Designed miniproteins, single chains, continued (4). Designs and how they scored, part 55

Each design is a single chain, and the fold is of that chain. pLDDT is the mean over its residues in the fold that is shown.

## One batch from the design tools (miniprotein)

Design m13891
Fold by ESMFold2-Fast:
Structure m13891 (fold): chain A 90 residues (1-90)
Amino acid sequence: DEFVEKAEKIGAEIGRKVGEEATPSSASEEEREEQAKLGEKLGAEIGRKVAKGEELPKPRNLAEEKLQELVKKAVKEYKEKVKEEKEKKE
């Protein structure tokens, strides 16, 4: 399903950015990249689950909560855009 793949990519991109932004400016490049990779992986999982209509796991911290909210919003916006395009074709 192309929609699920797109949602995974959206989630991964958002997750990477959230991870980078959550890392303090004083952190090392290694720490920043670790947080970015963790965010990317988690974001992709959330995007996939949202696209499939699956229940999301309870967030462990505020950063995970924000990530889930941002990914839900972005995937919903993408889904609405796809629906609008289908309505225009009819």
Scores: mean pLDDT 76

Design m13892
Fold by ESMFold2-Fast:
Structure m13892 (fold): chain A 101 residues (1-101)
Amino acid sequence: SLEEIEKTVEELNGLIVEALKSTDPEKFQQLVKEAFDLLKERYPEFSAEIDALQAAIEKKFQEAKARNASQKELELLKSIVAFSLTSLIEDIYLAEKKKLE
């Protein structure tokens, strides 16, 4: 139902907000992983797109660690990650909503 999709979006937004409040990059990555796991559990048909974004994000954090990225660069990366995850959630929301029409 539309209400079930909206509830999932609210749960995912809660994880993203908690992640953005974290000053620990490892805690940020853990919460982002929880959001991806929740998305794959509830929308397994989007697993390929979800896995692709998750892999891209993990690679960006690994590259940031390798180059000893500054705190400002890490904060920018967190914002980019949150935006990318929110965009994927919106795409899934719109696709699921269309199925109900």
Scores: mean pLDDT 84

Design m13893
Fold by ESMFold2-Fast:
Structure m13893 (fold): chain A 86 residues (1-86)
Amino acid sequence: VEKIIEEIADEVAKGVQAFFAGDYEAALAHIDKAEDLARTLLPVAPEYAQKILAELGRLKKAVEARDKEAVEQEVEEIQLALLDLQ
């Protein structure tokens, strides 16, 4: 579980870096990988997986809207949610 949480955090970080570099396609690809990883937590920690998936969905919408403030806010929420799993 801890390794999957670290991988989700890494993919989110890469996605955010790509977004602020203007590479929106790469940003969305990294968020999609984070969502796939979060889904693997559903059988083990369904409540936490659902929280992370909801926040990743909001981050994806913020990236699609190219809303820098919303991206920063959603990253903070995801980081807080991931801390609850560690």
Scores: mean pLDDT 83

Design m13894
Fold by ESMFold2-Fast:
Structure m13894 (fold): chain A 74 residues (1-74)
Amino acid sequence: GKEAVEKAEEGLKLFEEGKKLIEEGKILKGIGLILRGLGLAYEAVLLAKEAEKKGDIEEAKKAIELAEKAGVKL
């Protein structure tokens, strides 16, 4: 599923931006972006599981790998 990959990419981007803000001392803003990124990455994992059931294994695998980079532990 295209949607799973897109949400995983958005989640990873927010997670990386949040980490950068924390390093700059903007702790509250950084944590907010990390939590939003984790939420999107978690939603991407759920969509990836549905894609696997439909035989869309390549996109499901890519979405899961991106979600793991965004801090989701499977």
Scores: mean pLDDT 80

Design m13895
Fold by ESMFold2-Fast:
Structure m13895 (fold): chain A 59 residues (1-59)
Amino acid sequence: SMEEEIEKMAQDFADTVAEVDRRAGLSDAQVAANQQAMYDAMRSILLRLEARKQAKLAA
């Protein structure tokens, strides 16, 4: 489903940020916090973009 694809994309972005932060020498706690924040932010953005796309196509 589109929601499953959005969750996967958000997780992939979050995992990428976690890898960058680990290489930058951030603590495990900071890496986890940033990973969660990126997941939440990207999921929200992607859901909003999909909703706007569907609304425009239905109008």
Scores: mean pLDDT 86

Design m13896
Fold by ESMFold2-Fast:
Formats: sequence, C-alpha cells, structure tokens
Structure m13896 (fold): chain A 72 residues (1-72)
Amino acid sequence: AEAERQAAADRLEAILRHAVDTGYVSDEQAAEGGEAARRMSPEDVERANTRVGPLGQARHDALGAQKAAEAA
C-alpha cells in the first residue's frame, strides 16, 4: 500500500518535473503537487496521474512541435 502510493507519487513527480523542465509549471507548483500526491490514497494518486499524464504529455508534444515550427 505505501509502496504502491510511493510508486504512483513518483510517477506523478516525474510528470511534474518534466513539465517544470519544459517551462509549463514552476518548481513551487511541482513541489506542491508532489507533496499532495504523497498524502493521497493510492486510488487518488492513480486518478491524478491519469488526468495529468496524458494531458501533460499532449501539452509537451504540442509545445515541442510549436517550438520546432518557430525554429524553422
């Protein structure tokens, strides 16, 4: 249970860290998300990862494509 919660929280933190690295959110916002995830139930963390993960990745891909177009 705790290990499952930690693994899900680590996954959310990785997504948030990538968003910070690409400039979508601040370090403070990512830290708040990570702290909240560590205190959530495993089901809530998994639900959050489902909501943020695909949307975050799509946002990242879209911004990457936009930057590539601007560089061309």
Scores: mean pLDDT 61

Design m13897
Fold by ESMFold2-Fast:
Structure m13897 (fold): chain A 86 residues (1-86)
Amino acid sequence: SMAARQRAEEAIRFLNEAARELEKLSEIVPDEGRRAANAARTGAKVLQRMLDAGAPPAAIFAESDTAIRGAERLLRRIRRLAEEKR
């Protein structure tokens, strides 16, 4: 499905941008920020592998939505921790 591919590509872009922000924040909160950045990058790689393997559209949509929500949660948490270090 082109719609599922577009959703996964959107999610991969978001996860990679989230990983960059989390990696920058790891200068303030090293362990938590680095782990969060790695988790976001891993999520992007999982989605890319699902696309390459021709996973069912429903699975691609579900994983894309889960990965985006997970990355948003990590960004909120790590931003909060970084603010506490001002």
Scores: mean pLDDT 90

Design m13898
Fold by ESMFold2-Fast:
Structure m13898 (fold): chain A 69 residues (1-69)
Amino acid sequence: MPVSDDASLPELVVYITKNFGVVLPRSRPPGTPISEVLREMMEKAGIKVPEESIRNRDLKTIAKAINEA
């Protein structure tokens, strides 16, 4: 099912895990931004999204890219 365009960063991370089989690292450095986690998971899933959309937290553009993958 497509992800909502109103999805938050944590919801996008969960969606990628469930639908693309990408596993979150068991441990992460303290203070790692969730946007960096999302970027790494999209790279592992093979989802292509503009880096500027990640930097600007354009969640609607990111959700669209995930839905098109």
Scores: mean pLDDT 71

Design m13899
Fold by ESMFold2-Fast:
Structure m13899 (fold): chain A 68 residues (1-68)
Amino acid sequence: MYVDALVPLQLFREAARAAEEGDLEKAKKLMTQGLNTMKQVDPKYGHLAPRIVGEALRAIGLLLEAEL
């Protein structure tokens, strides 16, 4: 089943927020969920891929900085 591009976008935003708040367990869980949902995004939203990737990279960066 395909999902809306908003699903991984929202998960990555929530992962970034959790990382900023120091909740690394929650941030890792949300990041994993976001990455898994990326595989299921409807191809019609391919034009939004750069935006979703940008949010994912931001969340990854914040999570890595919090673990350093």
Scores: mean pLDDT 77

Design m13900
Fold by ESMFold2-Fast:
Formats: sequence, structure tokens, C-alpha cells
Structure m13900 (fold): chain A 74 residues (1-74)
Amino acid sequence: SAALEFLDAVRAEAERRGDAGLVKVVEWMRGEAEKSEDPEAALRGATRLLVERARARGQEDFAAEIERLAAEAL
């Protein structure tokens, strides 16, 4: 699933950055996506929150990467 591949990519980057809180959020989102009839649609709104969180933390490069991955997958 493109949605699950997107979440796995975001989780890998969160782990690399040491953001344990984001890793837990992405793991929860992955579980919800697996239960959804339309995981891509379900994640579009949540993805905006991930981008806003990255920007709020001064991680503009990560925000741009999340937007790029989401545009390809969602």
C-alpha cells in the first residue's frame, strides 16, 4: 500500500532524527490505515498535521519531505 509505504518512510526519518513521539504517532496512524477502507483519504488530513508539527519544530526540510512523500502516495 502506498499509504503504508509513506508512513514507513516518515517513521524512518523520525527515528533518524530521534523523535520518539512522532514514531509512536506514525505507528498508531499505520494501524488505523490498515483498518480503513480508504487509507489514502484517511491519511490526507493527518498528513497536514504532521507537516504543521515539523514546521512548528523548525524542521522545514522534514516538512517539505513529508509533503513530497504525501503527494506521491496520497
Scores: mean pLDDT 79

Design m13901
Fold by ESMFold2-Fast:
Structure m13901 (fold): chain A 85 residues (1-85)
Amino acid sequence: SSMTYTKLLARLIAASAEVYVAERALERGKLDVAQELLDAARRTIAEIKELLEKNRSSLSEEDYEYLTRRIAENEARVARLEAQL
């Protein structure tokens, strides 16, 4: 449903913000802060993935593919930043 899509999208936006703050922490040499934020982002992404699969039947194919792509982009970004620690 559009309501399910909107809720998942909002959680994804929040996860993207967590990753953004982690990247800023890395740029400032705050390695401990960056590690803590990246660990938090990994947990948030894992929770979103679980919710996406549980709500699969409530989503259109287009919405599911879009959310899956955005999750993969955030996972790739977290992995790239973790490699800098």
Scores: mean pLDDT 87

Design m13902
Fold by ESMFold2-Fast:
Structure m13902 (fold): chain A 110 residues (1-110)
Amino acid sequence: LLEEAQRLVDRAEEAYRRGDLDKAEELAREALRLLNKSPKSKESGMEAVRAVGILTRVAAERGDVDRLIALEIEGAVIRSLYKDYPEVVKAAEEVIREAREAARALGSDI
């Protein structure tokens, strides 16, 4: 499960770099589904943060404020689930900030 999830995250990052936002979102969501079935570890937590980070960048590119708010919450859930792994907590806090700042920037000028 973890190795398959890692490959999906890597493919999601590649899709995002190519501008294939739909594929990036699909692959990142599938990675999170597999990670939810995996035992908790630093590695699984880091991959979960990476997947939410990709989803956050996709939502920001699409201007999807509601999705960015939901992703901030998803990041907070990961931070809580992986609280015993300082590296994962730190990475999750970075994604939470990214989602919050993107949502704020998109919402402040309407």
Scores: mean pLDDT 86

Design m13903
Fold by ESMFold2-Fast:
Order: structure tokens, then sequence, then C-alpha cells
Structure m13903 (fold): chain A 64 residues (1-64)
């Protein structure tokens, strides 16, 4: 369905943002910037939750 296609595109976009946030967190942690590392880890946690929600919605639509 068009809804599944929309969710798959959103999943890809959110997934890319998640990877970037994790990389930034690791870079700042290596530099000793613990505050920035924590900010990016928080962003990654939010994106991970969003990705789980999208995946759940896709699975619900596929089982309909």
Amino acid sequence: TSEIKKLVREQMFVGAQLVNSLIQSLIYKKQGNNEKAAEYQKKADELHKKLEEITKKINELKNK
C-alpha cells in the first residue's frame, strides 16, 4: 500500500539519522566531550524509539 511505502521511506530516513547520531556520540566521547556525547546519545535513543514505532506500524499493516 502507499502507506507502507511512506513508512519504509521514513524508516530509511530515521535509520540514517540514528547512525549519524551514534557516530557523533562516539566521536565526542573519544574527544572527552561527555556533554555533547550524551546529547547525541539522547538523540539516538529518541530516533531508536521512532524506528521501533515505524517498524511496528509496517508489521501491523502487512498482517492486515
Scores: mean pLDDT 85

Design m13904
Fold by ESMFold2-Fast:
Structure m13904 (fold): chain A 55 residues (1-55)
Amino acid sequence: SIENLSEEKKREVLELRQRILSLFEEAEKSTDMDEFNKLSDEIASLRNKVNELLS
């Protein structure tokens, strides 16, 4: 549970979530499918990082 994390790790999770939201916005503005796929891969990587911090 996020409640069991240190304040430092909670802040990191929130920062990663903000990064993910920013990448979603960037992906929506992308006109290139290859760039969209790169952004989607980066989002997946960041989501895995969040899951690692929560485990």
Scores: mean pLDDT 80

Design m13905
Fold by ESMFold2-Fast:
Structure m13905 (fold): chain A 70 residues (1-70)
Amino acid sequence: SPIEEEIKKLAFQAVKELMRMIGDMVDAALAARKAGASDEEIEKIVKEQNEKMLKYIKEVNKKIEELRRK
């Protein structure tokens, strides 16, 4: 169905964005480690990036729900 195709496109775009966000998280953690950050400071960076990813997932899910209601 046309709705199924739009959901597939949205899911593909979401996967690509999540991959970028994971890359940014890894880069931030590695940069912090090189700067002498503690394990607790690195855990905080990972937690903050995970919260951003969760917010993004919620936005994508909301868009999918809107498409399914049509």
Scores: mean pLDDT 87

Design m13906
Fold by ESMFold2-Fast:
Structure m13906 (fold): chain A 69 residues (1-69)
Amino acid sequence: GPLSEEALRKLARREAEYLGLDEEDVLADAREPRDTEAVRVAREVGRRLREIGDEIDESIASGEPLKKE
């Protein structure tokens, strides 16, 4: 599920400490809406990366370099 308020706050505190930033600024950035579209995009990118990996494995087996524009 989405990150809990407590988990976001713990992450924000750590990043603020490392970067010397305000906790509120880090929290605001972390609270960017993670909609269903972002999940769909991540899935699509993951699928494409797997396809590229499979093409690379096949290319290595065949000894031919990948050429894709």
Scores: mean pLDDT 62

Design m13907
Fold by ESMFold2-Fast:
Structure m13907 (fold): chain A 82 residues (1-82)
Amino acid sequence: MKDHIDDIIREAERLGLPEEVIQKLKEIKENNDQEAYDKLVKEMTEKHAENVAKQLAPDADEETRKKLKDEYLKKIEEFVNG
């Protein structure tokens, strides 16, 4: 958890995710709350993947953007669960 959450916090800050999300991650890290971590990771992962898809292909068709989002979501899930 410690290494994963630190990497996730850094990536969230780099991508400009909301301050409330970053704050929740820091609280989860301090409390070692696995349930809250899993819940927030799902929310963060979805928002992060959407931001990445928009950054890579802002004017792309819906199909292309969904594929980029899904690909990035799978990479994050593998990182968190691996």
Scores: mean pLDDT 70

Design m13908
Fold by ESMFold2-Fast:
Structure m13908 (fold): chain A 93 residues (1-93)
Amino acid sequence: MTAEEILDRAIELAKSYNQPELVKAAELVRKAVELNPEDKQDEIARLFAEAIYAVIKGDLETAEKYFNKAIELASEDAQPLVKEALELLRKAA
């Protein structure tokens, strides 16, 4: 499963729960993932998707844990997009 497929599933799930902040967060992390080397993209996308799923379940502590792990793996160029996505995830929770 590609990074794009993983994030597309997370976006569709966020839409089904009528969570516009989660949709925006997922779109921002998709752009952030694209700034990373291809060998890291799938792992980073998986971690962000897990964070989004945790927010949908109401588990913000688990969401922040996965998000922080993804941030550690993400390139410096991706950091501004990841920061904006995290703020949107917090607003959705």
Scores: mean pLDDT 76

Design m13909
Fold by ESMFold2-Fast:
Order: sequence, then C-alpha cells, then structure tokens
Structure m13909 (fold): chain A 115 residues (1-115)
Amino acid sequence: ALDSPDEAARAAYVQGLLANPTPQARLELARAANDPFPAVRELLAAALGSPDPNLRYLLTSAMLLSPDPAVREAVAAAAGDPDPSVREAVRAGTTTPDPEAAALMRAAVAAVDAA
C-alpha cells in the first residue's frame, strides 16, 4: 500500500493499479501522483504513454503540480497528446498558482501550437 516504507512494495502496488481499470484503482493512482519515492512517480510518468486516453487524462491531471521536475516534464510533453482532453488538462495547468509549473506548461503549449 502507499503507506509502506518500502519503495519496491509501493512500486509493485502501483503497477497492479495500472493494470486495473476499475474506478477505485484509478482514484488510488491519483493519490500516488505525489508519492515521496521517485520510482513510484517514474512509473506514473511512464504510464502517460498508455494507449488508454482516460488513464493518460487522469495521470496528467493528477501530476500537474508534482514537485518532481522529471514528472513535470513528462506532463508537459502531454501538450502534444493525440487526445484533446489530455491536451486540455495540460492547458489547464497554464493558469495554476504554482509559477514554475505554469511557466513549464505555457512553454509546452506554445511549442505544440508553433509546430
């Protein structure tokens, strides 16, 4: 569970949640977005490559304000996502009160719009 002191146990739990399409598992994944262990956050960032647009939307929205710069970069890359709802989630981040997150999201959106 996400209260385990073992990073490997948390990562295994999150891997199980990623394979589970239930609403309960999806809500628990959102809670893992700000996990203190980098390995858990890296798993969630990698899941932004999932073929499921609903999962990509959920993770993009949950990780928008992540303190991890690598996770923020992965979320910013979703500005070019083929699903319009995922792109809109990144655009919502451009007006967030976190100035670093807002600046990163604005730069990502501007780069996609220029391409």
Scores: mean pLDDT 77

Design m13910
Fold by ESMFold2-Fast:
Order: structure tokens, then sequence, then C-alpha cells
Structure m13910 (fold): chain A 106 residues (1-106)
């Protein structure tokens, strides 16, 4: 990863909610992390104002400390960027993960 990383506000809020899902449910697999990001993005995409956010190196290391895993944070950012590029469809997220993301966003 090269810093700073630029995300849309929707992708940024999806990343934060997905991080909470990972923390709450101790998600570790690639598919679990991907589904968390997709579910979070589906919940926030129409509710967050337009614009971009920059993730600094300091914010990145704070997330690594919070989740206790560089690998998980790297995957969260990778999937947030892929959803933003249209490479992943948030409509394919599981309904269970969508409900969990909605609970966190409330």
Amino acid sequence: LEFPITLSKAAYYALLIAAELVKKHNLTTDEEIRNAVLAAYKVVKDKVPEGTVVITEGEYWAMVAYLKSKEIVDKLIEYALKVERGELNPDEASEEFIKEAEEIFK
C-alpha cells in the first residue's frame, strides 16, 4: 500500500463499518472480510454524501492496532477500493451480513 490512500466517502464509511464487523465477529478469512465490506458498502452507499476522504499512514496504523492484524486491514482497504472501482457487486453480499452492518450503522 502507498500512502495517502484516497477513497470515496461511501467506501471510507463502509471500511469503518466493516472494521467493526471484523472486530465484533472476529472475522479472519478472505471471504468473510470481503462480505463485510460488501454488506457495509450496500448499507451506506445511498446514505453518505458525495466526496472523498484521504487515509493517512497514521490512520492506517491505528486500524492495524485496533484489529491487531495488518493482513486484515490490508484486505479491508483492498476490497473497499475494488467495490469503488465496480470490480465487486455489493448486491451479492449475504443478507445476514447486511443486517449486521445496518445494526452498526444505526
Scores: mean pLDDT 85

Design m13911
Fold by ESMFold2-Fast:
Structure m13911 (fold): chain A 93 residues (1-93)
Amino acid sequence: EGLELFDEAYDAALAGRTEEAQRLAREAARLLGESPETAARITSLALQAIGAELDGDRERAANLLYVVSAAYEELGYKELAAKYRKRAEELAA
């Protein structure tokens, strides 16, 4: 269930539904908590954001990084959340 919410957050991010994607990511992180599965999903999203950036898709990269930031914020990793949010804002500009 929590892992499925990360999949839904990914789909929402790809569709440009950034607010919904962030909400789904926070809910997923809240349900799963700190776990290897949560870490793997957030890492996968971050790697896909890097891939999108390398492909020149700045909007997709920004949306995925907003999702990563929201998940880390929910887990209490405030410094990581701020780092990814800043990068998302830079790509969205």
Scores: mean pLDDT 86

Design m13912
Fold by ESMFold2-Fast:
Structure m13912 (fold): chain A 100 residues (1-100)
Amino acid sequence: DELAKLLKEKLGLSEEEAKALAELLKHMAETKNNELPKDATDLQEHFFTLLTDSEDEGGKGLVEKLKKAFNIDLPDNLIENNELYKLAKAIFEEIEKLKS
């Protein structure tokens, strides 16, 4: 998977974590009719939704991999989601490269 390879090289992720993040981005693209996020805020909203609404086993596994890889804790006060925004911004920079 070319996306997982790129994420591993850029973010220093393990093979499994890079694959999980690549799967997340593919899922978002498919869910949005193959549209990539418009900006880091749009991506943050999708990450937030996935992290809070993951009720299925596959979604829960992905959330666990993302929390472990990026040390993301879901805050009780969700308006103070600065760590998720930092992740979204870093990932969005990689997505911009893929749009070219």
Scores: mean pLDDT 63

Design m13913
Fold by ESMFold2-Fast:
Structure m13913 (fold): chain A 79 residues (1-79)
Amino acid sequence: KFEELRKKLEEYLKKLGITKEDLIKAIDENLRQGLISEETAEAYKKFLEGELTEEDLIKKRTEKHNKPELGEELLEKLK
């Protein structure tokens, strides 16, 4: 299910002419400017690279309440 969501996002970005590398570069620039936190930048990069597993999301949701809000914000932007 998470793989399907990531694949759909990748397809949308490709249609817009935006690559994963372009997004990662934008994330790094926002981090350098202090617009986002290091945790937020790392979470977005891991999601784009597919390093975030379903188990990691479940574990983070139990141990840290901040993880669910980050995923929800990203999904809302995709809508």
Scores: mean pLDDT 62

Design m13914
Fold by ESMFold2-Fast:
Structure m13914 (fold): chain A 92 residues (1-92)
Amino acid sequence: MDVFYSIPEIVELEKELEELEKAAEEALASGDKAKAEAVLKRIEELKEKIKKLKEITEKHGLPELTEYLEGLLEKLEEMEERLREALAKLEA
Protein backbone atom coordinates (compact mmCIF):
# COMPACT_ATOMS: atom_id res chain seq x y z
CA MET A 1 0.00 0.00 0.00
CA ASP A 2 1.98 2.94 -1.36
CA VAL A 3 0.81 6.51 -0.78
CA PHE A 4 1.01 8.44 -4.03
CA TYR A 5 0.20 12.13 -4.21
CA SER A 6 -2.06 11.30 -7.14
CA ILE A 7 -5.33 13.19 -6.90
CA PRO A 8 -7.90 12.67 -9.71
CA GLU A 9 -8.53 16.43 -9.69
CA ILE A 10 -4.88 17.04 -10.65
CA VAL A 11 -5.21 14.74 -13.69
CA GLU A 12 -8.33 16.71 -14.68
CA LEU A 13 -6.47 20.03 -14.21
CA GLU A 14 -3.60 18.85 -16.46
CA LYS A 15 -6.14 17.91 -19.14
CA GLU A 16 -7.92 21.28 -18.86
CA LEU A 17 -4.56 23.10 -19.03
CA GLU A 18 -3.61 21.21 -22.23
CA GLU A 19 -6.95 22.18 -23.81
CA LEU A 20 -6.46 25.81 -22.74
CA GLU A 21 -2.94 25.90 -24.21
CA LYS A 22 -4.33 24.71 -27.57
CA ALA A 23 -7.24 27.17 -27.44
CA ALA A 24 -4.90 30.05 -26.53
CA GLU A 25 -2.53 29.26 -29.43
CA GLU A 26 -5.51 29.08 -31.82
CA ALA A 27 -6.91 32.41 -30.55
CA LEU A 28 -3.50 34.09 -30.86
CA ALA A 29 -2.94 32.67 -34.38
CA SER A 30 -6.43 33.58 -35.67
CA GLY A 31 -6.72 37.00 -33.99
CA ASP A 32 -10.26 36.07 -32.95
CA LYS A 33 -11.27 38.39 -30.10
CA ALA A 34 -14.25 36.21 -29.08
CA LYS A 35 -12.05 33.09 -28.86
CA ALA A 36 -9.43 34.96 -26.81
CA GLU A 37 -12.13 36.23 -24.40
CA ALA A 38 -13.56 32.69 -24.04
CA VAL A 39 -10.09 31.30 -23.22
CA LEU A 40 -9.55 34.06 -20.62
CA LYS A 41 -12.81 33.06 -18.89
CA ARG A 42 -11.70 29.40 -18.83
CA ILE A 43 -8.31 30.43 -17.38
CA GLU A 44 -10.07 32.38 -14.60
CA GLU A 45 -12.26 29.35 -13.74
CA LEU A 46 -9.26 26.99 -13.72
CA LYS A 47 -7.29 29.40 -11.47
CA GLU A 48 -10.18 29.34 -8.96
CA LYS A 49 -10.21 25.52 -8.97
CA ILE A 50 -6.44 25.38 -8.40
CA LYS A 51 -6.60 27.96 -5.57
CA LYS A 52 -9.21 25.83 -3.79
CA LEU A 53 -7.12 22.66 -4.24
CA LYS A 54 -4.03 24.52 -2.98
CA GLU A 55 -5.92 25.53 0.19
CA ILE A 56 -6.80 21.85 0.76
CA THR A 57 -3.24 20.59 0.13
CA GLU A 58 -1.79 23.28 2.47
CA LYS A 59 -4.29 22.30 5.19
CA HIS A 60 -3.31 18.61 4.88
CA GLY A 61 0.46 19.27 4.80
CA LEU A 62 1.11 18.22 1.19
CA PRO A 63 3.97 20.60 0.22
CA GLU A 64 4.91 18.77 -3.02
CA LEU A 65 1.35 19.04 -4.37
CA THR A 66 1.03 22.64 -3.15
CA GLU A 67 4.25 23.54 -5.04
CA TYR A 68 2.99 21.75 -8.17
CA LEU A 69 -0.30 23.69 -8.04
CA GLU A 70 1.64 26.97 -7.63
CA GLY A 71 3.53 26.08 -10.83
CA LEU A 72 0.25 25.56 -12.69
CA LEU A 73 -1.03 28.95 -11.48
CA GLU A 74 2.17 30.60 -12.76
CA LYS A 75 1.70 29.01 -16.22
CA LEU A 76 -1.93 30.18 -16.34
CA GLU A 77 -0.92 33.75 -15.37
CA GLU A 78 1.68 33.78 -18.18
CA MET A 79 -0.94 32.60 -20.70
CA GLU A 80 -3.49 35.16 -19.40
CA GLU A 81 -0.95 37.98 -19.87
CA ARG A 82 -0.18 36.93 -23.47
CA LEU A 83 -3.90 36.83 -24.32
CA ARG A 84 -4.56 40.20 -22.66
CA GLU A 85 -1.71 41.78 -24.67
CA ALA A 86 -3.12 40.26 -27.89
CA LEU A 87 -6.64 41.53 -27.06
CA ALA A 88 -5.28 45.05 -26.43
CA LYS A 89 -3.77 45.01 -29.95
CA LEU A 90 -7.13 43.86 -31.40
CA GLU A 91 -9.12 46.60 -29.60
CA ALA A 92 -10.94 47.77 -32.75
Scores: mean pLDDT 76

Design m13915
Fold by ESMFold2-Fast:
Structure m13915 (fold): chain A 99 residues (1-99)
Amino acid sequence: DEEEFLEKARERFLNAESSMEYLRAGIAYILGPKHPVFPKIMAAINNSDNLDEAIEKAKPLIPEEYAEAFEYLVESAKNFTGDKEKREEDLKKLEELVA
């Protein structure tokens, strides 16, 4: 169920406890479960030891249409905060960039 997947991705994004979890949840929210590159991007991130390595490995796998959303997500993950209001703003911006 795509709707259920996106709802869970949203919840993971808002409740992320690290920059890496924020990046993973954001990618899931942007690409969704049906995008064929999604498993490859997740594997690249999961095989990375830190945020910078995850970004470097994921970037060449991001489809051109999602490049702007990915760059915004990267900056948001680098500036990771526990501020729920800021996370809601980030999520809304990601939604706008992929529309």
Scores: mean pLDDT 83

Design m13916
Fold by ESMFold2-Fast:
Structure m13916 (fold): chain A 80 residues (1-80)
Amino acid sequence: SEEEQKLLEHLRELSEIAVERLELASRQMSKEEVEQLAQAALEKMEAYVKELIGKYPSKAEEFMKILKEFAERVKELVAK
């Protein structure tokens, strides 16, 4: 549905904002502090995706793909 498509787009936007915030933090904070923020961001994103899948199970694969891509980007950022 159009609503489901807008939610997918919104989730992608939230993912981009979270990655940008972590990248900015990595320039000003210690590696340990960035790792803690990254873990918190991953947990929040996972919780939100789980809620969305519960409400819109037809889009579960697309929501999970966004979560996986987000987690991979966060992991790469922390590893630098």
Scores: mean pLDDT 86

Design m13917
Fold by ESMFold2-Fast:
Structure m13917 (fold): chain A 83 residues (1-83)
Amino acid sequence: SKVEKLAKLLGIDESIVRIYLSIAEAAPEEVREEIFKLIEEALESGDSELAKEAIEKVNEYLSEELKEAVEKGLERQKERLKA
């Protein structure tokens, strides 16, 4: 899977990769597109530096306001799944 390949490139657990991907999906469109472009390029080339750059982009845009927005987004998604 893409998660397994990305985890191997980054040297981290698949569970952590899934958290980063969830944050990226909740990011503003422009930021999200940039992050996923880097992820796709990293997976196609096997370039760990591109994978690291994608994670750095996630961390850069993970401000306190964005963390709160992501948490609210995840809670709204849980509510929709329960409804």
Scores: mean pLDDT 76

Design m13918
Fold by ESMFold2-Fast:
Structure m13918 (fold): chain A 61 residues (1-61)
Amino acid sequence: MSIEEKLEELEKRLEEAKTAEEVEKVIQEAVDFGRSNELSEEEQKRLQRLVVEGYEKKDAL
């Protein structure tokens, strides 16, 4: 899976997540992915936005 495909998968899973536990799992996988891979500036911003949106969604649940 490419970096773009993985980011798309994580974004989709976050959108489909219905519980705080599911959101937390997506956030953790996103953080782990970012630490394990060399990301471009644009990819890093996309990942950071996903993590922020994840925490906002979790707090709203």
Scores: mean pLDDT 82

Design m13919
Fold by ESMFold2-Fast:
Structure m13919 (fold): chain A 110 residues (1-110)
Amino acid sequence: MDAALGEQSVADALALADEAAALAAQGTRDSVHQAILKTVSAQILAMVAYQLGREAAALEALSKIEAVSSEVYRQLASLLSGDEKEKALKQAKDEEEQAKKYEEKAKELK
C-alpha cells in the first residue's frame, strides 16, 4: 500500500505548524488569527495522513501541532482581558493536554 500521500500530508502539516509558531510570535491580533487558521489546516492534514495509514507519524505531528496551538492560544490570551482571556487560557490547556494524549498514542504504535 502506497504511503507517499500520507508522508506528504505529514510534511505539509508540520510546515504549517512552523509558520503558525512564527506568526504567533509576532504577537498581534491579526498574526495570532492567521496562526490559528494555520494550526487548524495542519490538524486536518495530519488527520488525513492518519487515515492514509501513516498512523504513528500523523500522531507525532498532531502532538506537535497541538503544542503549537497551545502556544498560539496563550499569545491570544495575552491580547485579551476578562472572560475572553480565561476562555483562551482554557483552550491553551486543552490543546496542551491533547498534545500529550497524541504523544502517548504515537508511542504505543512504535
Scores: mean pLDDT 86

Design m13920
Fold by ESMFold2-Fast:
Structure m13920 (fold): chain A 108 residues (1-108)
Amino acid sequence: MEEVEELKKKAEEYIKQAQDSVDRAMKTAEWLKENKDKLSPFEQGLAIRDIKGGIEDAKKNVENALKYAEKAYELDPSLKPFYEQVKKQAKEINDKIKEVEKLVDEVR
């Protein structure tokens, strides 16, 4: 029970970090698109670097969230709904990552 609760907490913490990372990357990508004409190539490059960092952080946090949620489910099969919820949240975050990547490609 205690180990399972720790794994659940880690999965929830990682999914939150992934969501925060992708949301930050999206805001920066939207800002870059709106302000591209006002920014030097150097400033645009810095913004793109920050966006890519946010995407990488989101991907790593999604992988960690799924890993911990799967371990919790393996130890306690009653957590199947929890694992399915984390998988759904991971898919939504991955879909947002693709949207951010598309926005970055439009400003390159």
Scores: mean pLDDT 89

Design m13921
Fold by ESMFold2-Fast:
Structure m13921 (fold): chain A 58 residues (1-58)
Amino acid sequence: NNLGVVYEALGRPGEALAAYGRALRAYQDAGDAAGIERTVRNLRLAAERSPAFKALLT
């Protein structure tokens, strides 16, 4: 999660997406539903803030 936000702030949407993907996988493997929900929310907010990031999700 935090790495995704940092990469986004650095203007690296590809690395941000990869970091969020790794966080989702780690939370799924741990069975952490709250972690999954927070990561999905952060992905949505990233798409709202950055047209470049949104393009990677579509």
Scores: mean pLDDT 74

Design m13922
Fold by ESMFold2-Fast:
Structure m13922 (fold): chain A 99 residues (1-99)
Amino acid sequence: MMEEYLEALEKTIELLGLEEEEARVVREALLLLVREDPELAELLYKGMKTVIERYEELNEEEKEKLRKLLVGQARLYLELHRRDLSEEELRELEEELLK
């Protein structure tokens, strides 16, 4: 599963022409998503496969819109989940300090 998701991701990054920083954000979001929300990761994988299969049908404006959507959603997902992880890490630290 992970290898198939990463292969589809790398192809999508290449086809949509993501910049290095945008590519890093999307890779980090996918890795976290596969760990935390495997059902949502499967939906994203199917979406990426559809983009790859239909890439030749897309004009430059459609490609740019898909790039912005993918990068924007990845950034939002990372912000939300990093805050949740931060609260859990703080609770674990508090439990250790109370011992």
Scores: mean pLDDT 73

Design m13923
Fold by ESMFold2-Fast:
Structure m13923 (fold): chain A 69 residues (1-69)
Amino acid sequence: LTVDQIVDAALAIEQEEGIAAITMRKLGERLGVSVGSLYNHVKNKEELLKLVVDRDVQKGIEDIKRAVA
């Protein structure tokens, strides 16, 4: 399990059910791991949401670059 896998799963939940649906329990169910395993990679839900936002911003920057060039 990696932070990237956790963020990818969180983005999938956001896309399907909205950002409010992102919970450690739902992530554990989607990834087939315990909530404790998730806490080995992220300190708390706040850190997880920050990583999700950072990924969304990164994707937005790439989309802008593609539109301009």
Scores: mean pLDDT 76

Design m13924
Fold by ESMFold2-Fast:
Structure m13924 (fold): chain A 73 residues (1-73)
Amino acid sequence: MRKIVEEYLRKASKSKTSGSMTMYLVMAMVTTSTGKEVDTGEAFDMIGEGKFTVTPEALKEFKELAKEILGDK
């Protein structure tokens, strides 16, 4: 989980478009919330089916993980 979230955060940081950045941020948030690796299709399916909701709590946890992972290096 931790390493995967780090990779998504790095890809989001490299993104020049809001669309690409949002995609990687969503992937990192879904991974953090479910505790599992999911592909892009599964992540969008979860959101579309209402099985995953981006909450302020999930966003905060994601940001804290980003600080720990990127700051650790």
Scores: mean pLDDT 66

